Designed miniproteins, single chains, continued (4). Designs and how they scored, part 77

Each design is a single chain, and the fold is of that chain. pLDDT is the mean over its residues in the fold that is shown.

## One batch from the design tools (miniprotein)

Design m14675
Fold by ESMFold2-Fast:
Structure m14675 (fold): chain A 103 residues (1-103)
Amino acid sequence: SSSTKQLLAQAVDVLTELSNTLADEGKKNPDKRSQYVRAEAEVGAQILALQMARLYNVSKEDALRLLDRTIQTLESLQSEIPSMAANYQSAINQLRNIRSQLS
């Protein structure tokens, strides 16, 4: 549906903001660069998955499962870079709100 596509677009925007912050903070933290690069790659993979879901007009049920997997991925990554915990929590909270609008 158009509403599902719009909510997935909002999820992409949330992750894109997080990805940009990870890239910027990674440049400032060379001692942790490998952790930031891996986090950027994982977030990038979720962005691609959400964009493909929009392109293929996935069902509401498939979109909900994808959002749940995305949230779980961010919760896992949050523990690896404690200095970024607030940025991850903001993204997780926004994605949970998007998920609630879809369910």
Scores: mean pLDDT 89

Design m14676
Fold by ESMFold2-Fast:
Structure m14676 (fold): chain A 80 residues (1-80)
Amino acid sequence: GDAARGEELFRELGLDRMHTIGREGPGPDLSGIGERYSREELYEVLRNGVPGTALPALEGRLSDEEIEDLVEFLLTLREP
């Protein structure tokens, strides 16, 4: 995957607002998500979505390679 392309896709999906808001909104703060989930777990989460969260199912919206790019981007998100 390509983290820079993943960041672009993240913005296009509006998921970047979860980082910039830092409060309850369309989704949770994703800071540190790369510490909480493995690459494989993030891929499955993005493909299938997470019930009860603002993370939608991306299967059919993005290609498998685009989902992998998003995973690489999310893996760069570490707590400071």
Scores: mean pLDDT 64

Design m14677
Fold by ESMFold2-Fast:
Structure m14677 (fold): chain A 82 residues (1-82)
Amino acid sequence: SMAEQEEVLRQLEELLEQVREAARADDWERILEVVRQMDALIQAHASKLSPEQFARLKELVRELQEILAEYARSKGLPVEPV
C-alpha cells in the first residue's frame, strides 16, 4: 500500500538522523547497526516505490553516502562509495 511505502520512507529518514548522531558521537558500531537496518529496508521495499518516492529514496541514499564519506575522511580512512 502507499501508506506502507510512506512509512518506510519515514523510517529511513529517522534512521538517517540516527546515523548523523552516531557519526557526531564517533560511535562506529552504532553507524554500522543503523546502516544495516537502512539497507534491509531499502532491499525489501525499493521496487514497490512510486517514481516520486524512489526519487526521495535516492536523495536519502545520497545524504547517507555523504555522511559516511565525511566520517571516513575525519578518521583518515579511504573514502569509499557505500
Scores: mean pLDDT 84

Design m14678
Fold by ESMFold2-Fast:
Structure m14678 (fold): chain A 55 residues (1-55)
Amino acid sequence: MTLEEAEALVRKHLDPETAERYIAGLRVAKEALPEGYRIRVEVDENGLVTITAEK
């Protein structure tokens, strides 16, 4: 998943204020990722956003 795809997913499922807060966190996470790691974002049926780094 690209950062752009993750941002789009968050904006689709959350209200704008909450989405922008998560997007800020996604950008920080992307910058902190070690080489070879990628960001994954999942949004559950209750709007809970899970952000993970995977190899």
Scores: mean pLDDT 75

Design m14679
Fold by ESMFold2-Fast:
Structure m14679 (fold): chain A 106 residues (1-106)
Amino acid sequence: MKSLQQRIDELKNQALSNISKISDKDIILLLETIREKARMVGDDESAEEMDKVIKDLERGKISKEEAINRAYNVVKRMASSEDPKAILATEMVLGSIRDVIDKAKK
């Protein structure tokens, strides 16, 4: 069974390798999902960081690749939390990432 950290790293690599096939809309929706899951578990700092990433991407200040890299750093911190709610929120985020990647591969 793969660790949560290994699953995060694998999905990050798959997202980056398919980044040109993922729509800007789907990237924004994924970032918004991460933000909302962080808020749901009371991780306001991670939610604020994600809000900044979304704004920087919408303003053209960062690339989609940079937005994904920053988002995965947030997900990795959530996964390293000892809080069971943060672990469950991370699992929900990984499901959303997988759906976006699968859609891009079709």
Scores: mean pLDDT 81

Design m14680
Fold by ESMFold2-Fast:
Structure m14680 (fold): chain A 77 residues (1-77)
Amino acid sequence: LPSPEREALLQQGNRALSLAQDAVTNGQKGTATPEQLRQASDLAREQSELARRAGLDQLSEVLDQASEQAQKVADQL
């Protein structure tokens, strides 16, 4: 990947990761809706797929874990 495109994917993936982590924390505190958690889960999964296709395997794995955790918390609400 060209450096600017790689940096854009890293930025997008890290934003999705932060959103999912915040959604999980807020969901556990009762301050997030199931819809917000599912939205964060879907975004993290989408960014995980993009990261994997780009060879950013570690970012992909962390995004997959965040997506699964957000979905799990949503299912408990």
Scores: mean pLDDT 84

Design m14681
Fold by ESMFold2-Fast:
Structure m14681 (fold): chain A 92 residues (1-92)
Amino acid sequence: EEEKRRLIEEAMRLVEEAVRRAEERGLIEVAVAASMVLLKYAVLKSVGESPEEIARAMIPAVRKALELAREAGDEETAELLEKALELLEEAA
């Protein structure tokens, strides 16, 4: 559905913001993990996966980025990734 695509696009915007904030803070592992989420999304979208399949495939990658943000103590980046995860779970 169109709504599920919108949820995924919104989640990816939050991941892009998480990358930017992690880079500004020098949190290299968080920035790399979040950037890999964006790369995976681009690949899945390019091969024509359904919104539900994209969302399900993206959830583990976002969870990994979230875990790293929490370990780094960056609450703002973690909140962005938590919101992205919620949107992907709704789309799945």
Scores: mean pLDDT 85

Design m14682
Fold by ESMFold2-Fast:
Structure m14682 (fold): chain A 75 residues (1-75)
Amino acid sequence: RRRELLERARDLAHEEVKKTLSPEEYKAIRLVVDEGKSLEEAAKETGISVETVKRAVDYFGELVRERFEELRREA
């Protein structure tokens, strides 16, 4: 199922960013992606810049896409 592959891709991306990014960047990704906060709100809560939050969120989105394509090809 597409939904199951997307959920797994998201979980794999979370594992990778937890190891690769700072705790503040990972928290910002969770605030935006999981809690639906704006980039500005996430930046304010984490103390990093809006540009850094945007890069972290963009990086997470690219990882989800890459992992989804990998899982889709393996299925």
Scores: mean pLDDT 80

Design m14683
Fold by ESMFold2-Fast:
Structure m14683 (fold): chain A 98 residues (1-98)
Amino acid sequence: PTPEEVEERRREEIEELIEKYGDEELVREAWRLYGGNLELVEELLNKSVEEIADLVKAMLKEMGKSEEELKRVEELKRNNDRAGLLRLLGELADERAK
């Protein structure tokens, strides 16, 4: 496919996910993590705040992060902030890739 066709399809997929899940911020953070793999993006969008928090905690422990970061995860979980948890997961994934 042409680059233009790939870009248009990605835009349509993002718009469909926003319509389906009703949370633009959550969809954009999930797409940032696994954009181009709809199955993984939809899997993230269907995870509970608890399941996403557990993923973030697992990554923090693997990376040897301090208890301060674990407290941040607990705060986001308490606030039912799924988008914030996915954003943190993305930040950690980017840091680990360095």
Scores: mean pLDDT 79

Design m14684
Fold by ESMFold2-Fast:
Structure m14684 (fold): chain A 95 residues (1-95)
Amino acid sequence: MREEAVEALEIVRENSSEIGKKQAEEGLELLEKLEEEKIKKLMELAKKIVQALEEKDEEKATELFQEAAEESKELSREENKLIALIAQGLRLKEE
């Protein structure tokens, strides 16, 4: 999970504007401080967000987003930003 999260943030860093690159670098620094179990939870939420964004059924996509949003309420603002960056990186890896 950690290696996959690092890869996603590196992709964002390489494919982003100066601001996005800085945000990805801050995300990588935060990731180094997080415990493996927390990283797994953030990765699961990021993958759920990617699934929701790729879902062709709008009702199903809405349900997935609502589930992710509910779980995100228990997380800090920085952890939620990290989830968004990881999701962006995961999507950039796709065809």
Scores: mean pLDDT 80

Design m14685
Fold by ESMFold2-Fast:
Structure m14685 (fold): chain A 85 residues (1-85)
Amino acid sequence: KARELAQRATSLAILAVAADIEGDEKTKLRLLGEAYKLFGESYALEGDLDKAIEAYRKAIEYYRKAGEDTSALEAKLAELEAQKA
């Protein structure tokens, strides 16, 4: 459910704040990337493609900063853009 994904995203954002307080920049960036990915999935399930696309772009940005692979997120972004057209 979209609500469950949004709740998980909120929990990850709280963990990112905790990581920031402890000075763990890489963990903070990764958790923010995961949070935005879940927000993107939530918006996509609700049919809000514009917000989903924005959230996935944010997720890609944070994952890149964390040194994580973004291939799957970029493929999902392309799928959402095609779905909107």
Scores: mean pLDDT 79

Design m14686
Fold by ESMFold2-Fast:
Structure m14686 (fold): chain A 95 residues (1-95)
Amino acid sequence: AADAAVIAEYERKKEEVINGPPPELHVVLPDGASVEVAKAAGELLVTAAKAGVPNIHLTVGGNLSAEAAAELQKGIAEAQKANPKAKITLREHAE
């Protein structure tokens, strides 16, 4: 249930970015995010980078599996490759 809602929010943000790239984008990955959520977040980062969003802020929750963390890192790397000028800021939400 929670995963579907988060993925739907990322899909909505992708459409918004494609139709009018903002000067900054904030993406939140929730605590205990699944591989599917991490992959969807990565795809949103790539879409934003390709659309020319100059500042992308990613807040990462805790308790990510190794597989979810790997999918997220893959998305970050692909986004940076797609637009080397984009500033991708990573911050952990959980203290």
Scores: mean pLDDT 82

Design m14687
Fold by ESMFold2-Fast:
Structure m14687 (fold): chain A 81 residues (1-81)
Amino acid sequence: SALEKLKDALAFELQLAISHYREKGKEKLAERLEKILDAVQAGNLDKAFELLKEMIEEEGLSPEDKFLLEQLLAFALKRAG
């Protein structure tokens, strides 16, 4: 189904982002993305989007990290619509 394809695609992109942040030593960002991945795998896409938006809105994110998270959100929204 379209929902299953969206979940698989979003889970794949989240796993890549998690690995990237861990390689850069950004464990707290990786842990937050893992919570989003858990929501995606559970089929709770609304919760996943809410958690991602909360992450983007946090103070102290570098411009580069904010941009990457905004691109991830844009990817998810394009796949959903």
Scores: mean pLDDT 79

Design m14688
Fold by ESMFold2-Fast:
Structure m14688 (fold): chain A 97 residues (1-97)
Amino acid sequence: SSMEEETKELLRLALKLVKRAKEAIEKKDIFAFEVELGMVHIIRGIARLMGLEEAEKVIDEVVELLDKAYKALKQGDYEKAIELVEKAIELLEKALE
């Protein structure tokens, strides 16, 4: 129960960060995207440190999608970056159901 509540809170925080990363792409603000990506990496580290295995698994997949989005963003492929970030949002929303 406590671990389930901690998992949900961490996933909700990740969702807020990923939604802000999407806003950064829409504004073409690479630096703002990098800040949000860095914060998601920190949350991944927190999940690992706390032994929240379900949160860690979901956030690992989110990080992989955001790393791909960052590569697309650096290449000027904003459409691909948005698609990848939207997949990360869908993953987090499904994990929170």
Scores: mean pLDDT 90

Design m14689
Fold by ESMFold2-Fast:
Structure m14689 (fold): chain A 70 residues (1-70)
Amino acid sequence: MKIEVEEGTTLEEVAKKLKIDIDTFMKYFNGKYVDPDYKLKAGETYTIEFYEIENGRLVPKKIEIKVKKK
C-alpha cells in the first residue's frame, strides 16, 4: 500500500492516519527507532514493515510512505 503525506507531518500523525499502533510503526520503521515527533521531509520515501495475524500465523505487510510538498 502507498500513501502520500505533506512535509512536516510527524510519524505519530502518519501512524494515526494508517490506524496502526505507534509502537508497531516505530518498531518496524526502516529497522530503527525514531522519535514520534520526527517530521517527514519532502522528497523522501519511507517503507515500514509490520505483521498481521491471519489464520494464527504472522504475515508480513509493507507500507510505502511518500512525502510531498503540498
Scores: mean pLDDT 69

Design m14690
Fold by ESMFold2-Fast:
Structure m14690 (fold): chain A 96 residues (1-96)
Amino acid sequence: MKSIIEEVLKEFGLPTSLADKIYELIKKAAEELNVSLDDDQVRKLTEVIALYYLSYGELPTVEQVQHGIRALLRNPENAVDLAYMAMHLERLIEES
């Protein structure tokens, strides 16, 4: 898991020092949902988190990551775009 997170961060030009924080976020979100993520799902979820960080300058919350996981599991073909939109919509609701 952590090695996949580091690879995605390098691909997005983000500091690999974020890998520990992203690992803990994904682990907590998945454990609370009682789901097991495969390597492809971890990669896609990390891409969504990286896009969120690039957009807002901060990491998403555990709840936002959980919305992303649900979107990824529900529609694998459009997984990254749908998960990112799910996290974005949750942020807009919290800002309202």
Scores: mean pLDDT 78

Design m14691
Fold by ESMFold2-Fast:
Structure m14691 (fold): chain A 87 residues (1-87)
Amino acid sequence: GGYIAGGEADESAGKAILTVRGRNGDRVAQEAAKGAEELGGKTVKVTPLPGSGRVEIEGNAADIVEGASLGATRADGPGQGLAGFPP
């Protein structure tokens, strides 16, 4: 499966960048982005990079970290969360 291999969150900048790995990386990235949008609503901007396993998410760092973790868990099952995120 895919998983979140790492990421960075900067609360002052309101931005997080996720690194996703594995054969399901694109799906994990998409679900992480969806989770972040669910919590951050209209304040979250999400740019997935299809095929690269990377997602750039911009918004309130606390909301996107929590939302992305929930989304990633849905994509690849329980315990897949945001390993190594936040930094």
Scores: mean pLDDT 60

Design m14692
Fold by ESMFold2-Fast:
Structure m14692 (fold): chain A 68 residues (1-68)
Amino acid sequence: SKEELIERYAAAIKNALANSGVAVSEEDARALAEILVERYGMDEAAIDAALGGAVRTYKATGDVAAVK
């Protein structure tokens, strides 16, 4: 489901940021996942391709809105 996809990508975003030494709230990780899922729909390949860019932007800015 879309909700399961959002939860899975929120976990992936949290893990990627943690590996870079950045703590992120569950709310922000979920919001980042929602942005990607809304942009690319259920296309996991497209979301996977965009994930690194979203993580880098959030790490640099601390701002979920900057990922849009």
Scores: mean pLDDT 83

Design m14693
Fold by ESMFold2-Fast:
Structure m14693 (fold): chain A 70 residues (1-70)
Amino acid sequence: DKLIEQAKKVAQRYIEAVKAGDEFTADIEEGVLYLILGVSKLIDPKTAEEIEKIMEETEKEVAKIKKAKA
C-alpha cells in the first residue's frame, strides 16, 4: 500500500517537473520511480505489477506533454 502510494506521489512530481521544463528534476523523479519498482519486485510481484501500471500511465502522460510542447 505505502509503496504504491509513494509511487503515485513520485509520478505526480515527475509529471509536474516535465510540465515546468525542469529536465534535471524530471530525471531525478524518473530515477526514483525505477528504484521504487526495483524495491517492489523484491517484496511482492503483485505490488510490482501495480507499480508497473503506474509507470506505464505516467510515461504515456509525459509523452503526451512533450508532444504538446513540440
Scores: mean pLDDT 82

Design m14694
Fold by ESMFold2-Fast:
Structure m14694 (fold): chain A 60 residues (1-60)
Amino acid sequence: AAFEHLEALVRDPSLEHLNALLLAAQGLDEAAKRALIARAREVLPPELATFVEDALRSLP
């Protein structure tokens, strides 16, 4: 699930894990997206958290 990929990204901040997170996050409802963004802000460096937030808000 998307939270599992977020945890993988925290352990290894690679493009591979970022892409996996964004793919898993496609089609999430607004509540799930908000929860994922909130968690990303807690666990990722600020610049990466901002990138993830912007990318998640731009997903179809």
Scores: mean pLDDT 79

Design m14695
Fold by ESMFold2-Fast:
Structure m14695 (fold): chain A 87 residues (1-87)
Amino acid sequence: SLEEELLKALKDAIETLSEESLKRTNELMRELGSKVKTKEANLLLVSAQMQFIAALTLAKLGSPKEVIEEEFKNIEELIRELMRLIE
C-alpha cells in the first residue's frame, strides 16, 4: 500500500540520509499529495512534511536515536490520520 511504502521510505531516509532514500520519499510524497483534495487533509500533509524536515535536520545533526525515533512516531501518526481521511 502507499501508506506502508511511504512509512518505510520515510524511516529509511531518516536512518540513512541517502540520496536514493530521499528521492524515493519525495516520489511517494508527491503521489500522496495528488490524492489530497481538502483543506483538512492538506493541513495534515503539510504537518507531516514539516515534521519530516525536522527529523532529517535532527538526524543530520547527530541527535540521539531515541529523539529521532520519537520524531518518526509523530510523522507516522500524521500519515496514518491523513490516510484515514483520503482513503
Scores: mean pLDDT 87

Design m14696
Fold by ESMFold2-Fast:
Structure m14696 (fold): chain A 100 residues (1-100)
Amino acid sequence: SALEELKALAERLLEALEAAIASRGDPAAVQEAMDAGGELSRHVRRLAGDDAEVQALLAELNRKLEELIRAIVGQAPEAEQRRLLEETRRLLDELLARLG
């Protein structure tokens, strides 16, 4: 189902972000996280239609992903990267709950 595909994309994104953190911003791991985030965003937009709340959650998720990627690439303290990952996970859970 579309929801199962979305859950798989969310899992892929979280795994890619974990790998980017663990590799201290390896370019290939960062690129995979960006690619996974882009695919998730495209899938959510197709499912959201005109739902303003879903669109707002997606915009917040994209801002948080950009912040996390910048923190990873900029080699911010791991504690900050982990905090941003947890915030990203929370936004993904809220988005999945809204669409399911």
Scores: mean pLDDT 89

Design m14697
Fold by ESMFold2-Fast:
Structure m14697 (fold): chain A 65 residues (1-65)
Amino acid sequence: SEEEELIDEVFAELTRAYQRALAAGDKEAVDRVYRAMQRFVDALNAGKPAEEIREELRREIARIE
């Protein structure tokens, strides 16, 4: 579904950001992305509706940017 594809894309973006931060040695960026990934996983594990998860993930990414 589009919702599942969006969640997967957001996860991929967070994972790439994490890898880039690690490669750059930017510990502050690593911490920010790691916390965003934890919130993403927690939301998925909590069984939230996909639409609500999508909105929260977008807000979390915006806070990192």
Scores: mean pLDDT 72

Design m14698
Fold by ESMFold2-Fast:
Structure m14698 (fold): chain A 124 residues (1-124)
Amino acid sequence: APSRSLEVPEELKEKVREMLEELWKELEENPSDAQEWAQLGVLYLLLKDYDKAIEAFQKALELDPNYAGAWENLGEAYFQRYLETGDRSDLEKSIAYYRKALALDPNNERARENLARAEALLAA
């Protein structure tokens, strides 16, 4: 894949790697913790590893389908992957998952703003 102009700083990669190692130890002890799986997804988003982020958020949602924050983060992962690839199907999935987050938490301003941004890009 071509290198991106906005690469993750090495200091951040090292810190996130340490956090991933600690979180995987917690998940080995309690693999049914939806919040820990969602945290794993956020760490992969910080590394711009969107495929692993999506897998982690999907695992969190298999464990807790009412976890509004995980639906929002799944939408964000698909949106960020769309920005890298131009894959319109990722943009459509992002919109669907932001809508799911808002159905569970209608007062989530961040999900509303992200949904509006994604819908504007789909309309362009």
Scores: mean pLDDT 86

Design m14699
Fold by ESMFold2-Fast:
Structure m14699 (fold): chain A 95 residues (1-95)
Amino acid sequence: LSPEAEEEITRVFAGFRAGVAAAEVAEEHTDLSPEKVLQAGIAVAGAVAATPAEDEEAIFRAVEEILLSYGVPEEVAREAARRAVRARRETVERL
């Protein structure tokens, strides 16, 4: 595979892992419907995958803003953002 294709696959996979981490926090700590949890997770995955550089602060802010827009309380949104950033970092480090 070309380096560009490998980077894109890595970003998509890291985004997926971040979305799952955020969705798990929302599911555990809120009464959001399964459909809304899934939509929020997909939105997080897409936002993280779209980030070309390891700007953890920008990723954290984007995840927090997305979750707040879905009605997740601020404290839970921040915890989800922390876990999403961590999941992305761990995924990139292992690939």
Scores: mean pLDDT 83

Design m14700
Fold by ESMFold2-Fast:
Structure m14700 (fold): chain A 85 residues (1-85)
Amino acid sequence: EEKLKEARRLSDEADRAYRAGDFETAINLYKEAIVKYAESGTHEGAVNATALAVRLLALSVEHPEHRDAFNKALKEAIKEADKLE
């Protein structure tokens, strides 16, 4: 429950950073949100973690000059989520 609340907060902060053009902050916050959603161990967390991972992939296509950063964050988030198994 606390992890779901924190993940939602991080996702909202990531969206605000992205809209402000602060891609580095947005990428890091999306990565943290994915990990926190996965750590929740809930169905809602799993769904939202997957949705954010897809969003990072989409953002890497929309912003090719930041593609490596988006893809690196996605890979790191997946590795951290896998450690919870």
Scores: mean pLDDT 80

Design m14701
Fold by ESMFold2-Fast:
Structure m14701 (fold): chain A 91 residues (1-91)
Amino acid sequence: AEEYQRAADVLERLAEQLKTADEETAEVLGSMAVMLLSVLARHSEDPEVRARLEEAARRIAEAMDAGDKEALVEALEEAARFLREEAERLA
């Protein structure tokens, strides 16, 4: 539960920074988000949660490859919402 809450907080902060970031900074912030989600997925014992985290990481990577900052922000905000909901479910 605590890990999901902290991850959601991190992703929300990254999404906020992305709104004012240049393209090079957005690439770094997106890469940090992919790393965080990948680590959480590897440590998740729930296959449904793991699949959702892997899908979120893939969407972020696709947005970065496309150079679509708006899609990147939306993907981070969606991932943060999912993690916050999971943290509340496990509380």
Scores: mean pLDDT 84

Design m14702
Fold by ESMFold2-Fast:
Structure m14702 (fold): chain A 86 residues (1-86)
Amino acid sequence: MDDLIASLDTFLANKEKLIAQTGDEAAVDALVAEAQKLKDDIKNGKLSLLEAAKRIGDMSLRLARVMGKDYTPLIDEELAKVEALV
């Protein structure tokens, strides 16, 4: 769980960089709002590790679509972490 929260914190800290890379502030803002909610749900014990991993996987896929067809090293690393937990 702490590792998933750390990954979400890293994503939130990179919001401005992601907006600059994607050119799509609205899509990044939507993912940021979802990441904040997911972080809160994890901290409040509302989600199992498996459900949290599924949510992060879905968000990573949606972020990859916003960034285009090419994955960045950061996205690939986050996907690998999710796969290791499932």
Scores: mean pLDDT 70

Design m14703
Fold by ESMFold2-Fast:
Structure m14703 (fold): chain A 80 residues (1-80)
Amino acid sequence: SKIEKIRELFDKYGEELLEKAPESEQEKVRFQLDLDRGVMDLIEAVAKVLGDEDFGVEQLINLLAKFTGKSKEEIEKEIK
């Protein structure tokens, strides 16, 4: 599913950001990762209830784009 691909990208980029972050930024990066994962979990739960695997995908793409600094178009290409 697209949500699963987005989760994989988020974990990959999140792990990379956390690894490269200086110690003074570690808590901020962890907080951002936890917050974004929470939003992702909520959207996935709602998608399951609705039986719509595309529910909230646009919102998650926006979240991942903001998180990575990439454009929405770049993220969309990567989840195809």
Scores: mean pLDDT 78

Design m14704
Fold by ESMFold2-Fast:
Structure m14704 (fold): chain A 80 residues (1-80)
Amino acid sequence: MSLEERADLAASYLVAGDEERAVELATEMLRTHSVEELVAAFRPLDPSVVRRLLELVLEREKDPELREKARTLLGQLVPD
């Protein structure tokens, strides 16, 4: 599965109300990919969905490095 397909799948889980699977998939992507790769993968998606997904990651994630990555992504993907 491509990174873009994984981003779309995470957004689809969130829209379907499966917040747990959406956050698990997004967190795994944060662990395994750079900020630049993640920006490219999430940029085509609805900014409101991306914002909610990253906010949920920030609510649940305890790792300060992953939290900082999620905050950086949120700032780059959803300022508009």
Scores: mean pLDDT 85

Design m14705
Fold by ESMFold2-Fast:
Structure m14705 (fold): chain A 82 residues (1-82)
Amino acid sequence: DRAAALRRVEEELQRGLDALSRGDTAKAVEHLRRAAEIARRVDPGLARLAELSAKLAETGEPLDIEMAKVAVSSAITSLRSS
C-alpha cells in the first residue's frame, strides 16, 4: 500500500544519505535510484527529488554532494513528520 511504499522510500533515502555521509557516492546513487523507483507509483515529486539527488551524487563534486545531502535529509524529515 501507499504507507508501506513510503516507508520503503524513507529506508532507501536514509541509506543513500548514510552513503553520501561516508563518501560512498556509488552506493548512494544505487539507494537513491531505488527510492525513485518506489516513489514513482506513490509520490511523483518525491521520485523526482530522489532522481535529481542521484544525478548530483553521480557528479562526485563536493557542492553537488552537499546539495544532495540537504535535499535527501529534508525529504526524510518531511516523510517522518507526515
Scores: mean pLDDT 86

Design m14706
Fold by ESMFold2-Fast:
Structure m14706 (fold): chain A 69 residues (1-69)
Amino acid sequence: SMEELRKEVVERLTKRVEELAAKIKAALPDAEVTVKVDEEDSVELTVRSDELDLTERIRVDDAVREVLE
């Protein structure tokens, strides 16, 4: 079902973003790195450091649509 696919995509995306966050933290130990999933199933990565200031949001609905089309 679409609901099962969405849940799987959310879980996989969250894991990949958390893996990326861990790699960023390893490269920039003084960075504040945060991963959050909101009620709209969007995964947000925030990095705050002197070297890198980044906020990226991945909408799962957009990712699911891209995979299906």
Scores: mean pLDDT 76

Design m14707
Fold by ESMFold2-Fast:
Structure m14707 (fold): chain A 59 residues (1-59)
Amino acid sequence: ASALRILVGQISRETGLTPEEVLALAEAGDYEGLAEKSGMTLDQARKAVEAVRRALAEA
């Protein structure tokens, strides 16, 4: 499995969001929306978005 699939799957399980929702929010750079929907802190959501976008660049 690619790093992207593993990471998105982890965030999906932790937040209750679908992998598709996680990808859409990360591609948009919408860490505020991710925080709001998941209950994560802004710092956690920002790190999650940055990690997914890094994995997208590597894929």
Scores: mean pLDDT 80

Design m14708
Fold by ESMFold2-Fast:
Structure m14708 (fold): chain A 122 residues (1-122)
Amino acid sequence: MTLSEMLSRDQDVRNRLLDLIREHLEAGRYGLAMFYIFALYKVANPNTKFENFFEFLQNVHEVLLNKNWTDPALLYALGLLYLAAKRNEEALYWFKRALELDTSSLSKEQIEEIKKKIKELE
């Protein structure tokens, strides 16, 4: 069973991926965190042109500079990535944008965590 087949069947896949991204970023395991960000990117963008994780990594700068992402879980993940990199201004931008969109794809706990991180960065 492939990762893509697993993602298509899991109703809580975004929540689980966000938990994994946070865990690995907090532990300094940036490679694993980037892998789970790629998995979340594919969930948010099922028609993506990136065939594999290595192609995604080669183009990660394009992904990070794109301000048109609309999936709140992906925006939260980008905020966590910038926060781990000590880029607090960019982290704050992505966290605020995640809350401005329809948050129905985020858990109550994730919404409260985003609000807490915004308060800590202001």
Scores: mean pLDDT 74

